# Designed miniproteins, single chains: the designs that were tried, part 104

Each design is a single chain, and the fold is of that chain. pLDDT is the mean over its residues in the fold that is shown.

## One batch from the design tools (miniprotein)

Design m3620
Fold by ESMFold2-Fast:
Structure m3620 (fold): chain A 96 residues (1-96)
Amino acid sequence: MNLSEEQIKKLAEKFKEIIKNKPKSAEEVIEKVSEALGEVAGEEAAEEARKALEENNLSAEELIEQLKEVVKEVELHETLPEEEQREISEKIRKEK
């Protein structure tokens, strides 16, 4: 909410990489999320996120599920217009 659209998009990309690497510990997830926020939104945002994540005392699996939800919300916001999706579908059909 306090982040720009560009920052949110960069965070979603970094969160996708974290999910793909399947970290096994909550501490590793928290560290990677905090680093991503630090790179995109600055050191204060990283510290605030780290505190919030540590306070929730979630497992690595639960943290990854939350990251998946954040990524899904960002992807929904960036969903291509229906018209553009239709054009892509028609192009695929023509090549088939």
Scores: mean pLDDT 70

Design m3621
Fold by ESMFold2-Fast:
Structure m3621 (fold): chain A 91 residues (1-91)
Amino acid sequence: DLAAELAAAVAAGIEEGLTTEPTEALLEEYRATLRAASETPSREALLAGLRALAAGLVLLGKVHGREEEVVARLEREREELRAALEAAEAA
């Protein structure tokens, strides 16, 4: 179930972002992961990219003092994306 895999990747990213301190090296690693996902897309690379994007946004939210808002928005978008993909697969 692709919708469930995407939702799980975002959830894993949120958890990683919440439990990790922001560093330039980690943000650069996430940027490299996102680049790889866009340049040589595969299911695994795209899921890794989605996880990295979610984690990166949470970490940037921490730096900006908006962690709670970013997490709440990502959780909402994750559920909406999952529902949209499930609807598309059912059509």
Scores: mean pLDDT 76

Design m3622
Fold by ESMFold2-Fast:
Structure m3622 (fold): chain A 84 residues (1-84)
Amino acid sequence: MEELRELLRQMLEIRSKQFGIPAGAEHEERMEKILEEVKASLTPEEIEGLAEALRVYIELTQQGRSQEGVEEAQKIWEETLAKL
C-alpha cells in the first residue's frame, strides 16, 4: 500500500502539470480517497498489478515517452484484471 501511495502521488502530480490543476493539499485528499476505494475494491494481486502499471507509466513519462507509458500501463492493468 505505501508503494502504491507514492506512485499515485507521482501520477497525480504529472496529471496536474498536464491539465494545469494546482498541486498540493487536494492531491493528498484525492490520493487517500483513491487508496480507500482501491483497498475496498481490489485484491492484493490487483493492487500489485496497479502499482506495476503506475511505475511503468511514471518511468516512461519521465523519459518523454508519455504515450508509450499510457499504452504499457493499460496492458499491465488489463493483464492484471484478466486474473480476476
Scores: mean pLDDT 72

Design m3623
Fold by ESMFold2-Fast:
Structure m3623 (fold): chain A 65 residues (1-65)
Amino acid sequence: QGKVVAQKDVHGKTAEEINKEVEELVKSGKLSVSEAVAEITVQRKELGFEVNQVALEAAYKQIAA
């Protein structure tokens, strides 16, 4: 059905905005990898998205390096 629209932002933020903010915090050292994974997991679950915590942890470890 062509009328189904993906869920938009919740709490005034899109998934892209949340991801970008968390990545910037990890890059700047203000947020640990574990904290980034926890934050994204909570936010994306609130948005109704699936979350792979293992994949997120690997990605943030790469960003933090």
Scores: mean pLDDT 67

Design m3624
Fold by ESMFold2-Fast:
Structure m3624 (fold): chain A 58 residues (1-58)
Amino acid sequence: SKELRERIREALKKHKNGAAPLSVIAKEVGTSKKTVREVMFEEGVRALVEAVEKVLGK
């Protein structure tokens, strides 16, 4: 659900500097590691697109 994915995004932002494993984030949010991994890949694709836009002067 959209609410679950947003909670995963917030947990990822909070724990990025702590290098928390997927299992810790999944437990904090109350979901599976598979769902956390899917959201991480979606955010990774966004970061890649933004990096390309920056190189193109946007």
Scores: mean pLDDT 72

Design m3625
Fold by ESMFold2-Fast:
Structure m3625 (fold): chain A 79 residues (1-79)
Amino acid sequence: SKEEVLKLLDEAISLLEQEGHTEAVRIVREAKEKIEKTTDPEEMRQLLAEALVEVQRHLSPETADRVAALFGRALDALD
């Protein structure tokens, strides 16, 4: 569901804010805003995939893995 996707993105934002990743927070917030504005599940999947690739460039491998797990759960929530 879209509600579960947004909840998981909020969880990712909280994680990134706690660790001080300001740029990564901005990337995820922008993706969340775009997802809020669409009703197309395929557009939501595309936005999630693009945001994950971009956000990983700003993170350590350990934090990137944790964020990837949350994004994976968000993608599963669209099935």
Scores: mean pLDDT 86

Design m3626
Fold by ESMFold2-Fast:
Structure m3626 (fold): chain A 69 residues (1-69)
Amino acid sequence: SLLDRLREAAEGALAGDEEAAEEVERLASQMVAKGLISPESAEALGRAVRARDREGVERALARIEQELA
């Protein structure tokens, strides 16, 4: 699923993989474009990934999971 790929990419980004960080932004933008998640949730995830904020990433992913339910 897109959510599973987003989680995998976010974990890579938190580990310092810049390609994974770019993948997070790409997938989140795609999900916003498809109307699957809010722009606010995508922005929160991107900000947390850039800050390498694990708690922020987990909160943003939880919100995204709720929006997809």
Scores: mean pLDDT 86

Design m3627
Fold by ESMFold2-Fast:
Structure m3627 (fold): chain A 95 residues (1-95)
Amino acid sequence: SKDAEEAIKKAAEKLAEKAVEIVKRTGVKIEVKPGEDGAAGLAAAMSYAEEMLRSSNEKAKELAPELGEALGGALSDPLSKEAMEAVLKKVEEAV
């Protein structure tokens, strides 16, 4: 669905914004695990990013592996892959 693709793109743009803020705030490296985790995906990555932004820097660093795994899952989904590649580029540029 074109509406679903647009919603995914907008969600990915918001995820990129949150992930860049996390990297700038904590200095943590978000390591993306290339994904067999199709169940985690974009929604899980957004939830982890939101929790990290509400957490202490120490707790946010503990959640970084979970965010990386969820990002890997989203990259394995053909519908979100292109949008997620743009997210990763913005995160890499923030390091």
Scores: mean pLDDT 76

Design m3628
Fold by ESMFold2-Fast:
Structure m3628 (fold): chain A 73 residues (1-73)
Amino acid sequence: DKKKKWLIEVVKILLENQEKIATGELPEEEVEKLEELAKEKEKEFKELQEWFDNTPLEERRKIWEEALEEVKK
């Protein structure tokens, strides 16, 4: 289940950075890293969106919840 593991990692990164950006806690260096990562992962993000569109909502929610729990640790 390579896609599921990959999806969890991507969601973890996005979620953690989203929270840090919203609170203004993310240092400028980390913001630059995030921007570079986003550009590099642009193709993977497009594939992720297509996977979400083809995957049942319940399954997507489960993966999202797993990613949230991983980030909390």
Scores: mean pLDDT 64

Design m3629
Fold by ESMFold2-Fast:
Structure m3629 (fold): chain A 68 residues (1-68)
Amino acid sequence: DVDKRSQESADRMRQSALQQPEYVQELVDGSQRLRQIATDPDEQRVFDAQYQALQQVLQEQQQQRLQQ
């Protein structure tokens, strides 16, 4: 089930980003690149879910930074 795998991958990526906040931008850039080069639609869905989760973490960090 691609939807379940996408959600699980997104959850793991979010947890990794929260544990390593200094690398969130690198993870976002990596996921964006994987989305662009993926030719398999199922892989594109997984990478899209990961990218969305990482973007959410990045936005949360930016909001906290703007409150400084």
Scores: mean pLDDT 77

Design m3630
Fold by ESMFold2-Fast:
Structure m3630 (fold): chain A 83 residues (1-83)
Amino acid sequence: SASVTVTVTERVAPEEAEAAAAELRALAGRSFTAPSGIVVTILDATADPEAGTVTATLRLTAPTAAQAEAAAAHFAEGDAAAA
């Protein structure tokens, strides 16, 4: 198995950013397994209400290094689209 840490930024309503980040922080240390076999662990979350964004730091664990790299690239693509 291999793991990689990624940062994901989502656009949200500015007034909801702090609440969304707080909910994610409450889940810090929790892990979820995707149907693909990738395990996603929430590490942290921060809000930028002025920008209308929430940024989550995630650890992705996959059966192979190639799958971990592919997952990281997918999240980086999502972050670029939100920026």
Scores: mean pLDDT 75

Design m3631
Fold by ESMFold2-Fast:
Structure m3631 (fold): chain A 79 residues (1-79)
Amino acid sequence: MKVIKMSIEEALEYLTKKALESKDEKEKEAYLLIASALEAVLEGDKVTAEKLVKLLEEKFPNIKVEIDEEKKIVTITIE
């Protein structure tokens, strides 16, 4: 189990970079979906963020994303 906990802005930059570096198409897709959801949160688009998190959970059930909007922190758990 891998746990990543950081600010939403830091996570967005980290995940975008990981998507570019990843040679696994499934990992790349997962990183891009999480990054897109975090971008939607930063823009205040809660509806899009919720849709992207649900899509991530459907495609990648081993990945959990928890977004704390009050603290502006995201926790990503990969099993």
Scores: mean pLDDT 81

Design m3632
Fold by ESMFold2-Fast:
Structure m3632 (fold): chain A 68 residues (1-68)
Amino acid sequence: SSAAREELERLARKSLASLRAHGVSDADLAAFEAFAQRLLDRVDELSLEEGKEALERRGVRLHIEANE
């Protein structure tokens, strides 16, 4: 739905801002944006919960890597 897409876009933007603030590389930020866009392109095939979990899992991984 439109509402699910908007929420997923909002979460993706929030995650990108957080990752950027924590010094994640431009290459990794671009990879995360590409990942988020693939999720958005498949939003009609995914539940909002699945999309949220996928974004959170990817964001946590990048955050950990940036702080190592």
Scores: mean pLDDT 76

Design m3633
Fold by ESMFold2-Fast:
Structure m3633 (fold): chain A 82 residues (1-82)
Amino acid sequence: PELEEVRRRADRLLQAAELAAEYIKKMNDPKIAEATAESLKRAIDREVERYAGTPGAPILREAGEKAKELVDKAYEEVKKRK
């Protein structure tokens, strides 16, 4: 049951990151996009850290890395447009 909860959290984290990435891509100010990306990556790290040392930690850690990659990719696209 605990592992299933962690998988659901990982799925929700990735879905939230995908939505956040789309939101960042629509930003016209690269400074605001940078601040938003940094804030989101910190929130992702906090969620992953909450499960550190548990059997589900590797699942959330992997999802967290993918989520941060999505956020970084979105910010890079904003930088290239301006």
Scores: mean pLDDT 82

Design m3634
Fold by ESMFold2-Fast:
Formats: structure tokens, C-alpha cells, sequence
Structure m3634 (fold): chain A 73 residues (1-73)
């Protein structure tokens, strides 16, 4: 549901803020896989994945996700 998508975004954001980057990935992936997710919510999920991969040191993958977010904005 849309409520589940909003909850997943908040969980992902909380995990990134806590430095739990690897654990944040499935929360954001849930948003991207959800048919109820809006383009705005998918853009936030892509930005969150960018932040998570940046935190993990995967700068190339982070850049790819930031680019995907920008295309939806």
C-alpha cells in the first residue's frame, strides 16, 4: 500500500542516518518494487540507495542511483 511505501522510506532513511547502509538497501528496494509507489517516492528511494552505496564506499553505484533519481525529478 502507499502507507507501506511511506513506512519503507522512513525505515531506509533511519537506517542510513544510523550508518546501517547495507540494511537500508532492501527498504529502498521495496519502494522501487511497489506498484503503489509514486515517481516522487521512487526518486527518494533512488537517492536513498545512492546515499547507502556512498556510505558503503561504492561511489560508482551511488552515482548511478543519483542519476536515476534526477531523471524522475
Amino acid sequence: SKEDVDAALKIGEGLVKAGNYKEAIPAYQFVLDSPAATDEQKAKAYRGLGDAYEGLGDKKKAAEYYAKAKKLE
Scores: mean pLDDT 88

Design m3635
Fold by ESMFold2-Fast:
Structure m3635 (fold): chain A 81 residues (1-81)
Amino acid sequence: NAAAEAARRARLERQLENIEKQYKSDVETFKKNNDKEKILETLKWYKEALERLLQESTDPEIKARIEEMIEKINKDIEKVK
């Protein structure tokens, strides 16, 4: 059912966009208080949320986008450590 697939994709894409927006907001908060421990905790939380979303995703394009974000967050974690 094309309509059901479109609805599922839209929900997953919206969740991904929400994670991305929250991440950007949290990064701005960290600029006020450069707490390395807090930054790492938040990055790990985003990674876990994205990994969960990846397991729920069946669309190859959405999976690739999530994997790209996980890779970016892993790089950010390494840079902060």
Scores: mean pLDDT 79

Design m3636
Fold by ESMFold2-Fast:
Structure m3636 (fold): chain A 85 residues (1-85)
Amino acid sequence: MVLNPRDSDEELKKTVEELSKLSSDELGQLTGEALRRLSSMYMFGEVSGEQYYRMLQILNTLLENIDSPSEELTKIVNETLDKLS
């Protein structure tokens, strides 16, 4: 499952809901890989600064709440997306 910084808020919310069903270890690994990919995309101009910042906030929110229950994690990320809109 891939978090795409060009996805709409609705698509990101769906992806986060699926990610929230993973174990903390799996979520941490995928989020770490997504952060590395995001940094690469930003350096090569594949994403705007706004897209980079938005996705970085989502990924950091996932990492900070990695041990949270699925429902709570989804809610927190959705609130983060709403603040970025």
Scores: mean pLDDT 78

Design m3637
Fold by ESMFold2-Fast:
Structure m3637 (fold): chain A 84 residues (1-84)
Amino acid sequence: SDKLAVAASLINGIRYLLENPEILKKEYGEDAEEVKKKLEEELKKLEEEYPEAAELAKKLPDIELTEEGLEKGLKQAVELVKEA
């Protein structure tokens, strides 16, 4: 389903950002800590609401933080959902 694919892509992206905090500091500067806190809260909510998406996200490669990388990650999540 589209919702499961979107959730898996978002979980994968948030996990990548939390594992690479230097990216948040580069993009958001002084706001990086506040953004990190919001991402941690959103990740917990998504994992609780979509546990299947959390499992699918583990099978996705680390995404590039570009519009192209995000689109590629979403397409890969959609393909995994179709195969499941």
Scores: mean pLDDT 70

Design m3638
Fold by ESMFold2-Fast:
Structure m3638 (fold): chain A 69 residues (1-69)
Amino acid sequence: QTEIDSLIVKYGRKAFEAAEAGDLEAVDQIIDELRKEVESLNLTPEEKARADRRIDALREWAKRVAEQA
């Protein structure tokens, strides 16, 4: 859980920076890298489902910010 939280915070900051610049391509690339990092953690199905929901929410938020930039 702590590892997932750290990854979401780290990549969340990068995604928001890209979103504030209006760079939708960079947002998608950052989110894809976050998903790969989470996949490498060999999580249980429940932990993965929880992480996936958090990543999806982050992506939707960042994309809305980028569209308004």
Scores: mean pLDDT 81

Design m3639
Fold by ESMFold2-Fast:
Structure m3639 (fold): chain A 81 residues (1-81)
Amino acid sequence: PVEAAAEGGYEGARRLGGTKEAIEQSAYNAMVAAAHAAGGEVDPEEARKLAQEASDKYGGTVEGAREPMREAARRAAERVQ
C-alpha cells in the first residue's frame, strides 16, 4: 500500500539522520515501493524529480518529511495508472 511505502521512506530518512540527501533518497525508495504496490513501475528519472521536490519542501527536518513522503508516494502510484 502507498501509505506503507511512505512510512518506510520516513523511517529510512530518520535512520539516515534527516539530512536533505537522506530525505531525497528515502522518498525515491518510497516512490518505487508505492509504484510496485500499485502494480507497476515509475520512471527512475521521474521518481528522482519527485523525490527532489519532496526534499526541497522540507529540506532538513525528519518530522516535516512525513507529509511530503506521503504525497510523493501517492504521485508515483498514480503515474503507473
Scores: mean pLDDT 74

Design m3640
Fold by ESMFold2-Fast:
Structure m3640 (fold): chain A 55 residues (1-55)
Amino acid sequence: DVKEFQEFANSQGLDIKIDGKEGDDVEIAQALLKRAGLYDGEIDGKVDKEVLDAI
């Protein structure tokens, strides 16, 4: 689940680690994707089904 979000972020040009770990890298990716209009979910550093459905 977390890796799916991290892989999506990398596919959009964000250079983050694909380590399956929630936290700062996920939060940064959420913020950048939201600014780019590619994500309309919460910026909380967590990946759940609602976050995956938002990308």
Scores: mean pLDDT 76

Design m3641
Fold by ESMFold2-Fast:
Order: structure tokens, then C-alpha cells, then sequence
Structure m3641 (fold): chain A 60 residues (1-60)
């Protein structure tokens, strides 16, 4: 349903914000953990792709 789709989109947006905050915090360190940055970027990319897919479904 459209309401279930909106709930999933909101859940993923919250998760995306958390990952972006974690990335910002890591990048602010004097010696950023490159492995952690790469892991966070991969997770962000996957989540952005899933959000784009769900948002396209919402528009149809």
C-alpha cells in the first residue's frame, strides 16, 4: 500500500541520516579510518539506490 511504502521510505531516510552523521563524524577525525569511510559510503550508496527505487514506485 501507499502508506506502507511511505513508512518504509521514512525508515530508510532515518537510516540514511544516521549513516551520513557517522560519515561526517569519521571525516572530522584527525586521522580518519579509511576502511570505515569506505564501508559507510558503500552502505550509503546502497541505501540511496533503494530509496530512489521506492520513491519511483510512490510516483506510479
Amino acid sequence: SMMDLRREINRLRTELQKLQDELEAELAQPNPDQKRIEELLKRIDELVAELARLERELRE
Scores: mean pLDDT 87

Design m3642
Fold by ESMFold2-Fast:
Structure m3642 (fold): chain A 95 residues (1-95)
Amino acid sequence: PSELDTLMGEAVVLVSDTFGEAVRRGDTEAAKVAQQLLNLLNETGLAIQSGDTQKALEYLEQAKKLAEQLASLGYETTAKRIKELLEKIEELLKK
């Protein structure tokens, strides 16, 4: 897989794990935000596959905002790791 495919996969796995953690904790608000973030990452992946770099970058900005919402809900360490992955993906798309 490409470096971009690897980073996208890592982000999806991390967000999916966060969703599972929120569900186990009974944190319905965090689970909802994580599900929205996962859906947005799937849309980002489709935009990348179609060569729509501008749309992919717009989705990544929205994904960063959802990661900040996870941080505010007490998932700060995980949200920071998600944001770092999103920033690396953004850098690769801008090259």
Scores: mean pLDDT 88

Design m3643
Fold by ESMFold2-Fast:
Structure m3643 (fold): chain A 105 residues (1-105)
Amino acid sequence: SVEEKIEQQKEEMLALVEETTDKILSVTKDPAKREKIKEIAKQLKESIENLTQALLNGDDLEAAKHMLRIVGLFVELEYLAPEMREEVSETAQRISKIIQEMLAL
């Protein structure tokens, strides 16, 4: 079903955020920077959850707002972890592709 596919895509996006966050934290020594990275990761997961709920409800405007939030949070993450910019960018592109696939359902 469409609902099952959206749930699967959500879990994939959440796993990508977790994996990427763990990689960034493995190379980040500054405690204040680590806390900011964790805060952004939490906001990314919340935005992905909210995006998925908006899509299930057919709320296109709310879905668009959460998509833009996800983009902005990845930009912030690249700024905080410039040494991991390529990894963060690759994850952002993979999540963008998953979102496009959900919108095509």
Scores: mean pLDDT 89

Design m3644
Fold by ESMFold2-Fast:
Structure m3644 (fold): chain A 107 residues (1-107)
Amino acid sequence: SLEEKVKELVEKAKQLVAEMKKASTNPTALKALDKLEQALDRFLRAALAKDLQAMDQAVRDIGLAINEVLKAASKDPKSKSTVMSLVTQLSQVISEAMKAAREAIQS
């Protein structure tokens, strides 16, 4: 189902966040990754509740957290390449999750 697809995509996104946490050593990046994980949880809850306003707010929060992660990663040459790659993958997964969530709400 579309709801199962949203759950699977959010779980995949959370696994990418866990990989970024393993690659990151600085407290600023870890704090931003915690915010990102919390925003993903809010997105899933909003999508399952079919709350478009809450879902759109969660997406904005995800974008802000990703920007914080990228800014922190830019200062750490050891993890920068790994984090940038994982953020690219995360952005694709989030785009797919948003599409699936909107289809589930509108169907």
Scores: mean pLDDT 85

Design m3645
Fold by ESMFold2-Fast:
Structure m3645 (fold): chain A 74 residues (1-74)
Amino acid sequence: MADTAYDLATRAVDDFIARAPSMTPEQRQQGLADVRTTVDDAKAVIREYEADPARAQAMIADLDARLAAAEAAA
């Protein structure tokens, strides 16, 4: 569950960053909003279902860094 949520959020961020240069400002704003929702949902799943606290913290920190990169691309 946590791994699936992490993978989905990671792919959503990577896809957005790859497409952002070809998007209009309005498309980037909508895409970033969608990515933020996906990342927030994934972080909630990781907090609830990841039994290893060190792994959970690493996954959440990685998603936060990825979201910051997506925000920079928008």
Scores: mean pLDDT 84

Design m3646
Fold by ESMFold2-Fast:
Structure m3646 (fold): chain A 61 residues (1-61)
Amino acid sequence: SVQADVEAGLRRLLTAAGVPEAEIDRLIAEGRIDALRAAVAAWNRAVNGRADPSALRDALA
């Protein structure tokens, strides 16, 4: 499903930003996944589809 694909993508980006798997699970359980999805989409557009962990970390703050 699209949701599962987005979740997997967010897990990879959060791991690259230094977030432990346990913390990723907590963010999903707390319903922050939709906010993370929107932030990642906007950020990816701004950086033309390239991942920058520092930019993602700033978006999560």
Scores: mean pLDDT 62

Design m3647
Fold by ESMFold2-Fast:
Structure m3647 (fold): chain A 95 residues (1-95)
Amino acid sequence: SLRAQIQSLITQAVGEMIRAVAYMLDKDYDGFIDSVRRFQATADQLRALAEQARAQGDDQLADDTEAAVASGKKSVETLASKLPPEVRKKVLEII
């Protein structure tokens, strides 16, 4: 189902956020940036599925999915704010 696809991708996005935090603690900024890129790719897929939900008349699923993506983006911005300026700049160019 569309809901199951969205749930699977949200789980994947959360996994990338956890990975990003692990890289950040290890000061592996290349790993952090790669995790942000994978998060952004998953977020783009979630936005496409939210549009599909809306087209099918499931506005609640679309709204909840869009809210989850926005929350994830804000979390990435918060993590990036604690990193060196060059790393933060690269992250902001991705998201």
Scores: mean pLDDT 89

Design m3648
Fold by ESMFold2-Fast:
Structure m3648 (fold): chain A 115 residues (1-115)
Amino acid sequence: SLDDFLRRYAGSPTLLVDLAMLVGGSIADVEENIVKPGSLEEVIASIPDPERRAVVEAVYRLSKDYNYDIHAIAALPFEEFAARLRSYGITDPEVIRRLYELARRAAAVHREAEA
C-alpha cells in the first residue's frame, strides 16, 4: 500500500511530504500529514502560503492529468515536464528541477516497494 512504502522511508520527513504531494496525498500545514485522497482540492486551497499553494496545485494538476501514474510522470522528458509545469504557472527553473527529481525518486521508491 501507499502507507507501507511511505513508512519504509520515514527517516526523511521531507521525502514523506514530497511523496504525498506527487502521489495525490493530503498536503496540509505539517510535514507529518497522513496521505488522504479525496478532499485534496480543499486541502490545497487551505495552504496559507500562495507560492507553496501554487506549487502543490501544479503538482496535483500534473498528477491528475496522468491519472496519478507516477511512473508515467517520471518517464516524461525533462523539457516536457517543465513545459507542463510552466503551463500551470510554475516558472522557477530550480523549483521545476526539484519537482522532476522528486517525481523520479517517488517512482523509484514505488518500484522498490513492489520488488
Scores: mean pLDDT 60

Design m3649
Fold by ESMFold2-Fast:
Structure m3649 (fold): chain A 103 residues (1-103)
Amino acid sequence: MPLLSGIDQGKLAYEKGDYSEALFWYHQTGVSLGNAKGMVELGKFYFDLGRYDKAIYYYTRMLERHPDSPVAPVALRNLGQAYRKQGRFDLADRYFRRSRELS
């Protein structure tokens, strides 16, 4: 299945306010297909909804399964932002530093 098609469909659904459809496409590409970009989009989706716990989960899972992915620096930066939103400033600084080291 083409990963980009699923992510693009998820983004289009999100822009239209069809969050259930957006979640379906991001989950299918990120979880069912195990794709790094799909996992990052799932993390962003939950971050935008204020679900920082789930955003952290998907960014962390992506980094564990795809540490060498070109989107790893983005996942690390977004993980730092999610921890900052939770008031976990020491963890946020740690992940921002790791993102810069990989960039």
Scores: mean pLDDT 80

Design m3650
Fold by ESMFold2-Fast:
Structure m3650 (fold): chain A 80 residues (1-80)
Amino acid sequence: DLAEEVKARLEELREEAIERVREGADTHEVLREFEERADELIREAEARGASQKDIGELRRYASELRAEVGEVGLEVERRR
């Protein structure tokens, strides 16, 4: 299932982003890179024939994962 494959890759991107933020990377830069990579994955899914419903669900999911990375960034800033 294409949508499930993309969702799994988005989850991997989230985990990588969280690790980078915890290791001291700039949160704003990490969020920007996450958005770029997530957008690439979703555009690839659209080009491969994913339904508009699946594309909408993937965009919503990517937004939720981005928010989680942002929350971790706020926690890291609070430790300073």
Scores: mean pLDDT 85

Design m3651
Fold by ESMFold2-Fast:
Structure m3651 (fold): chain A 68 residues (1-68)
Amino acid sequence: SAAEARAEARGREGWAAASEERRGILRGIGLVLRGIGDSLDEALAKGSKEIKLTEEGKEGLKILKEAS
């Protein structure tokens, strides 16, 4: 509980202190990680070794590429 509360507070402070550009990058990273997670879940459900990025993951990569 204390660890979760501290992490959440630091996340909010870091987010609030970040520039708009940095917030965009953090959002892009979050979308990529979510897309990877969804792709792994689909691969596991199908018993497949082929992993494809979800649309959210592709959008996240696009945001990061445009920010780079």
Scores: mean pLDDT 62

Design m3652
Fold by ESMFold2-Fast:
Structure m3652 (fold): chain A 60 residues (1-60)
Amino acid sequence: SIEELIKKLDEYALTGNKEVAFIVAEATLEYLHGIMEGKSDEELEEILRKALEQVEKALA
């Protein structure tokens, strides 16, 4: 769900890793833009899922 994805990204952003924080910041801006453009919940969830994948790859 969108709520679970937001929670996971927020938890990662609090770790102090600059690369992770930048990924989360970019995803947050894209998500806000999506809301303003009237994107569907499915499209908004995909933005957050892609961000989580990028975070997990950065930490590998």
Scores: mean pLDDT 83

Design m3653
Fold by ESMFold2-Fast:
Structure m3653 (fold): chain A 55 residues (1-55)
Amino acid sequence: SSLFEAVLRYLVEEATGSSVPREKLLASARTFLTFLGFSEEQIAEALEALSRVPQ
């Protein structure tokens, strides 16, 4: 799988069941994905996926 797909899978797994508030989780994920050099389109896709993760 591509690097983006692997990173997204990692973030979803870490977020699942997390006690971290969703707002902080999404902010951290945005910062992390930006640091890794992903496009705004990819970041938006990842944040949408993370917003649907059960906590």
Scores: mean pLDDT 82

Design m3654
Fold by ESMFold2-Fast:
Structure m3654 (fold): chain A 115 residues (1-115)
Amino acid sequence: LDELLAQLSSPDTLVRVRALRQIAELKDDRAVEAVAQALSDPDPGVRAEAINALSNLSIDAQAKALPALETLVDDPDPALRQMVLQILQRVAEQHSDPEVRRRAAEIAERIRAAL
């Protein structure tokens, strides 16, 4: 994991994309902070892989990434906004904490209004 997390800081976009794909296969919640950071990557392909990696983590890890997911409400790529919406809907439906569910639903509604 540590080597893959280091690769997320590579200046090469393809290295960052490949690292996120491998992180997604590991399904290790320890990656949540680094994956959340990658949601703010300048490359839309890296952001897409980060959303996919996050969707492969637990519901609790997805909930921890809510502040980072909220920054994507106004993402210029509508396909990325749709992917984020799917994660937010899952957190809103499945998380054990009703306040986390409410927060996820609020962010999801903001994305739906922007689509």
Scores: mean pLDDT 85

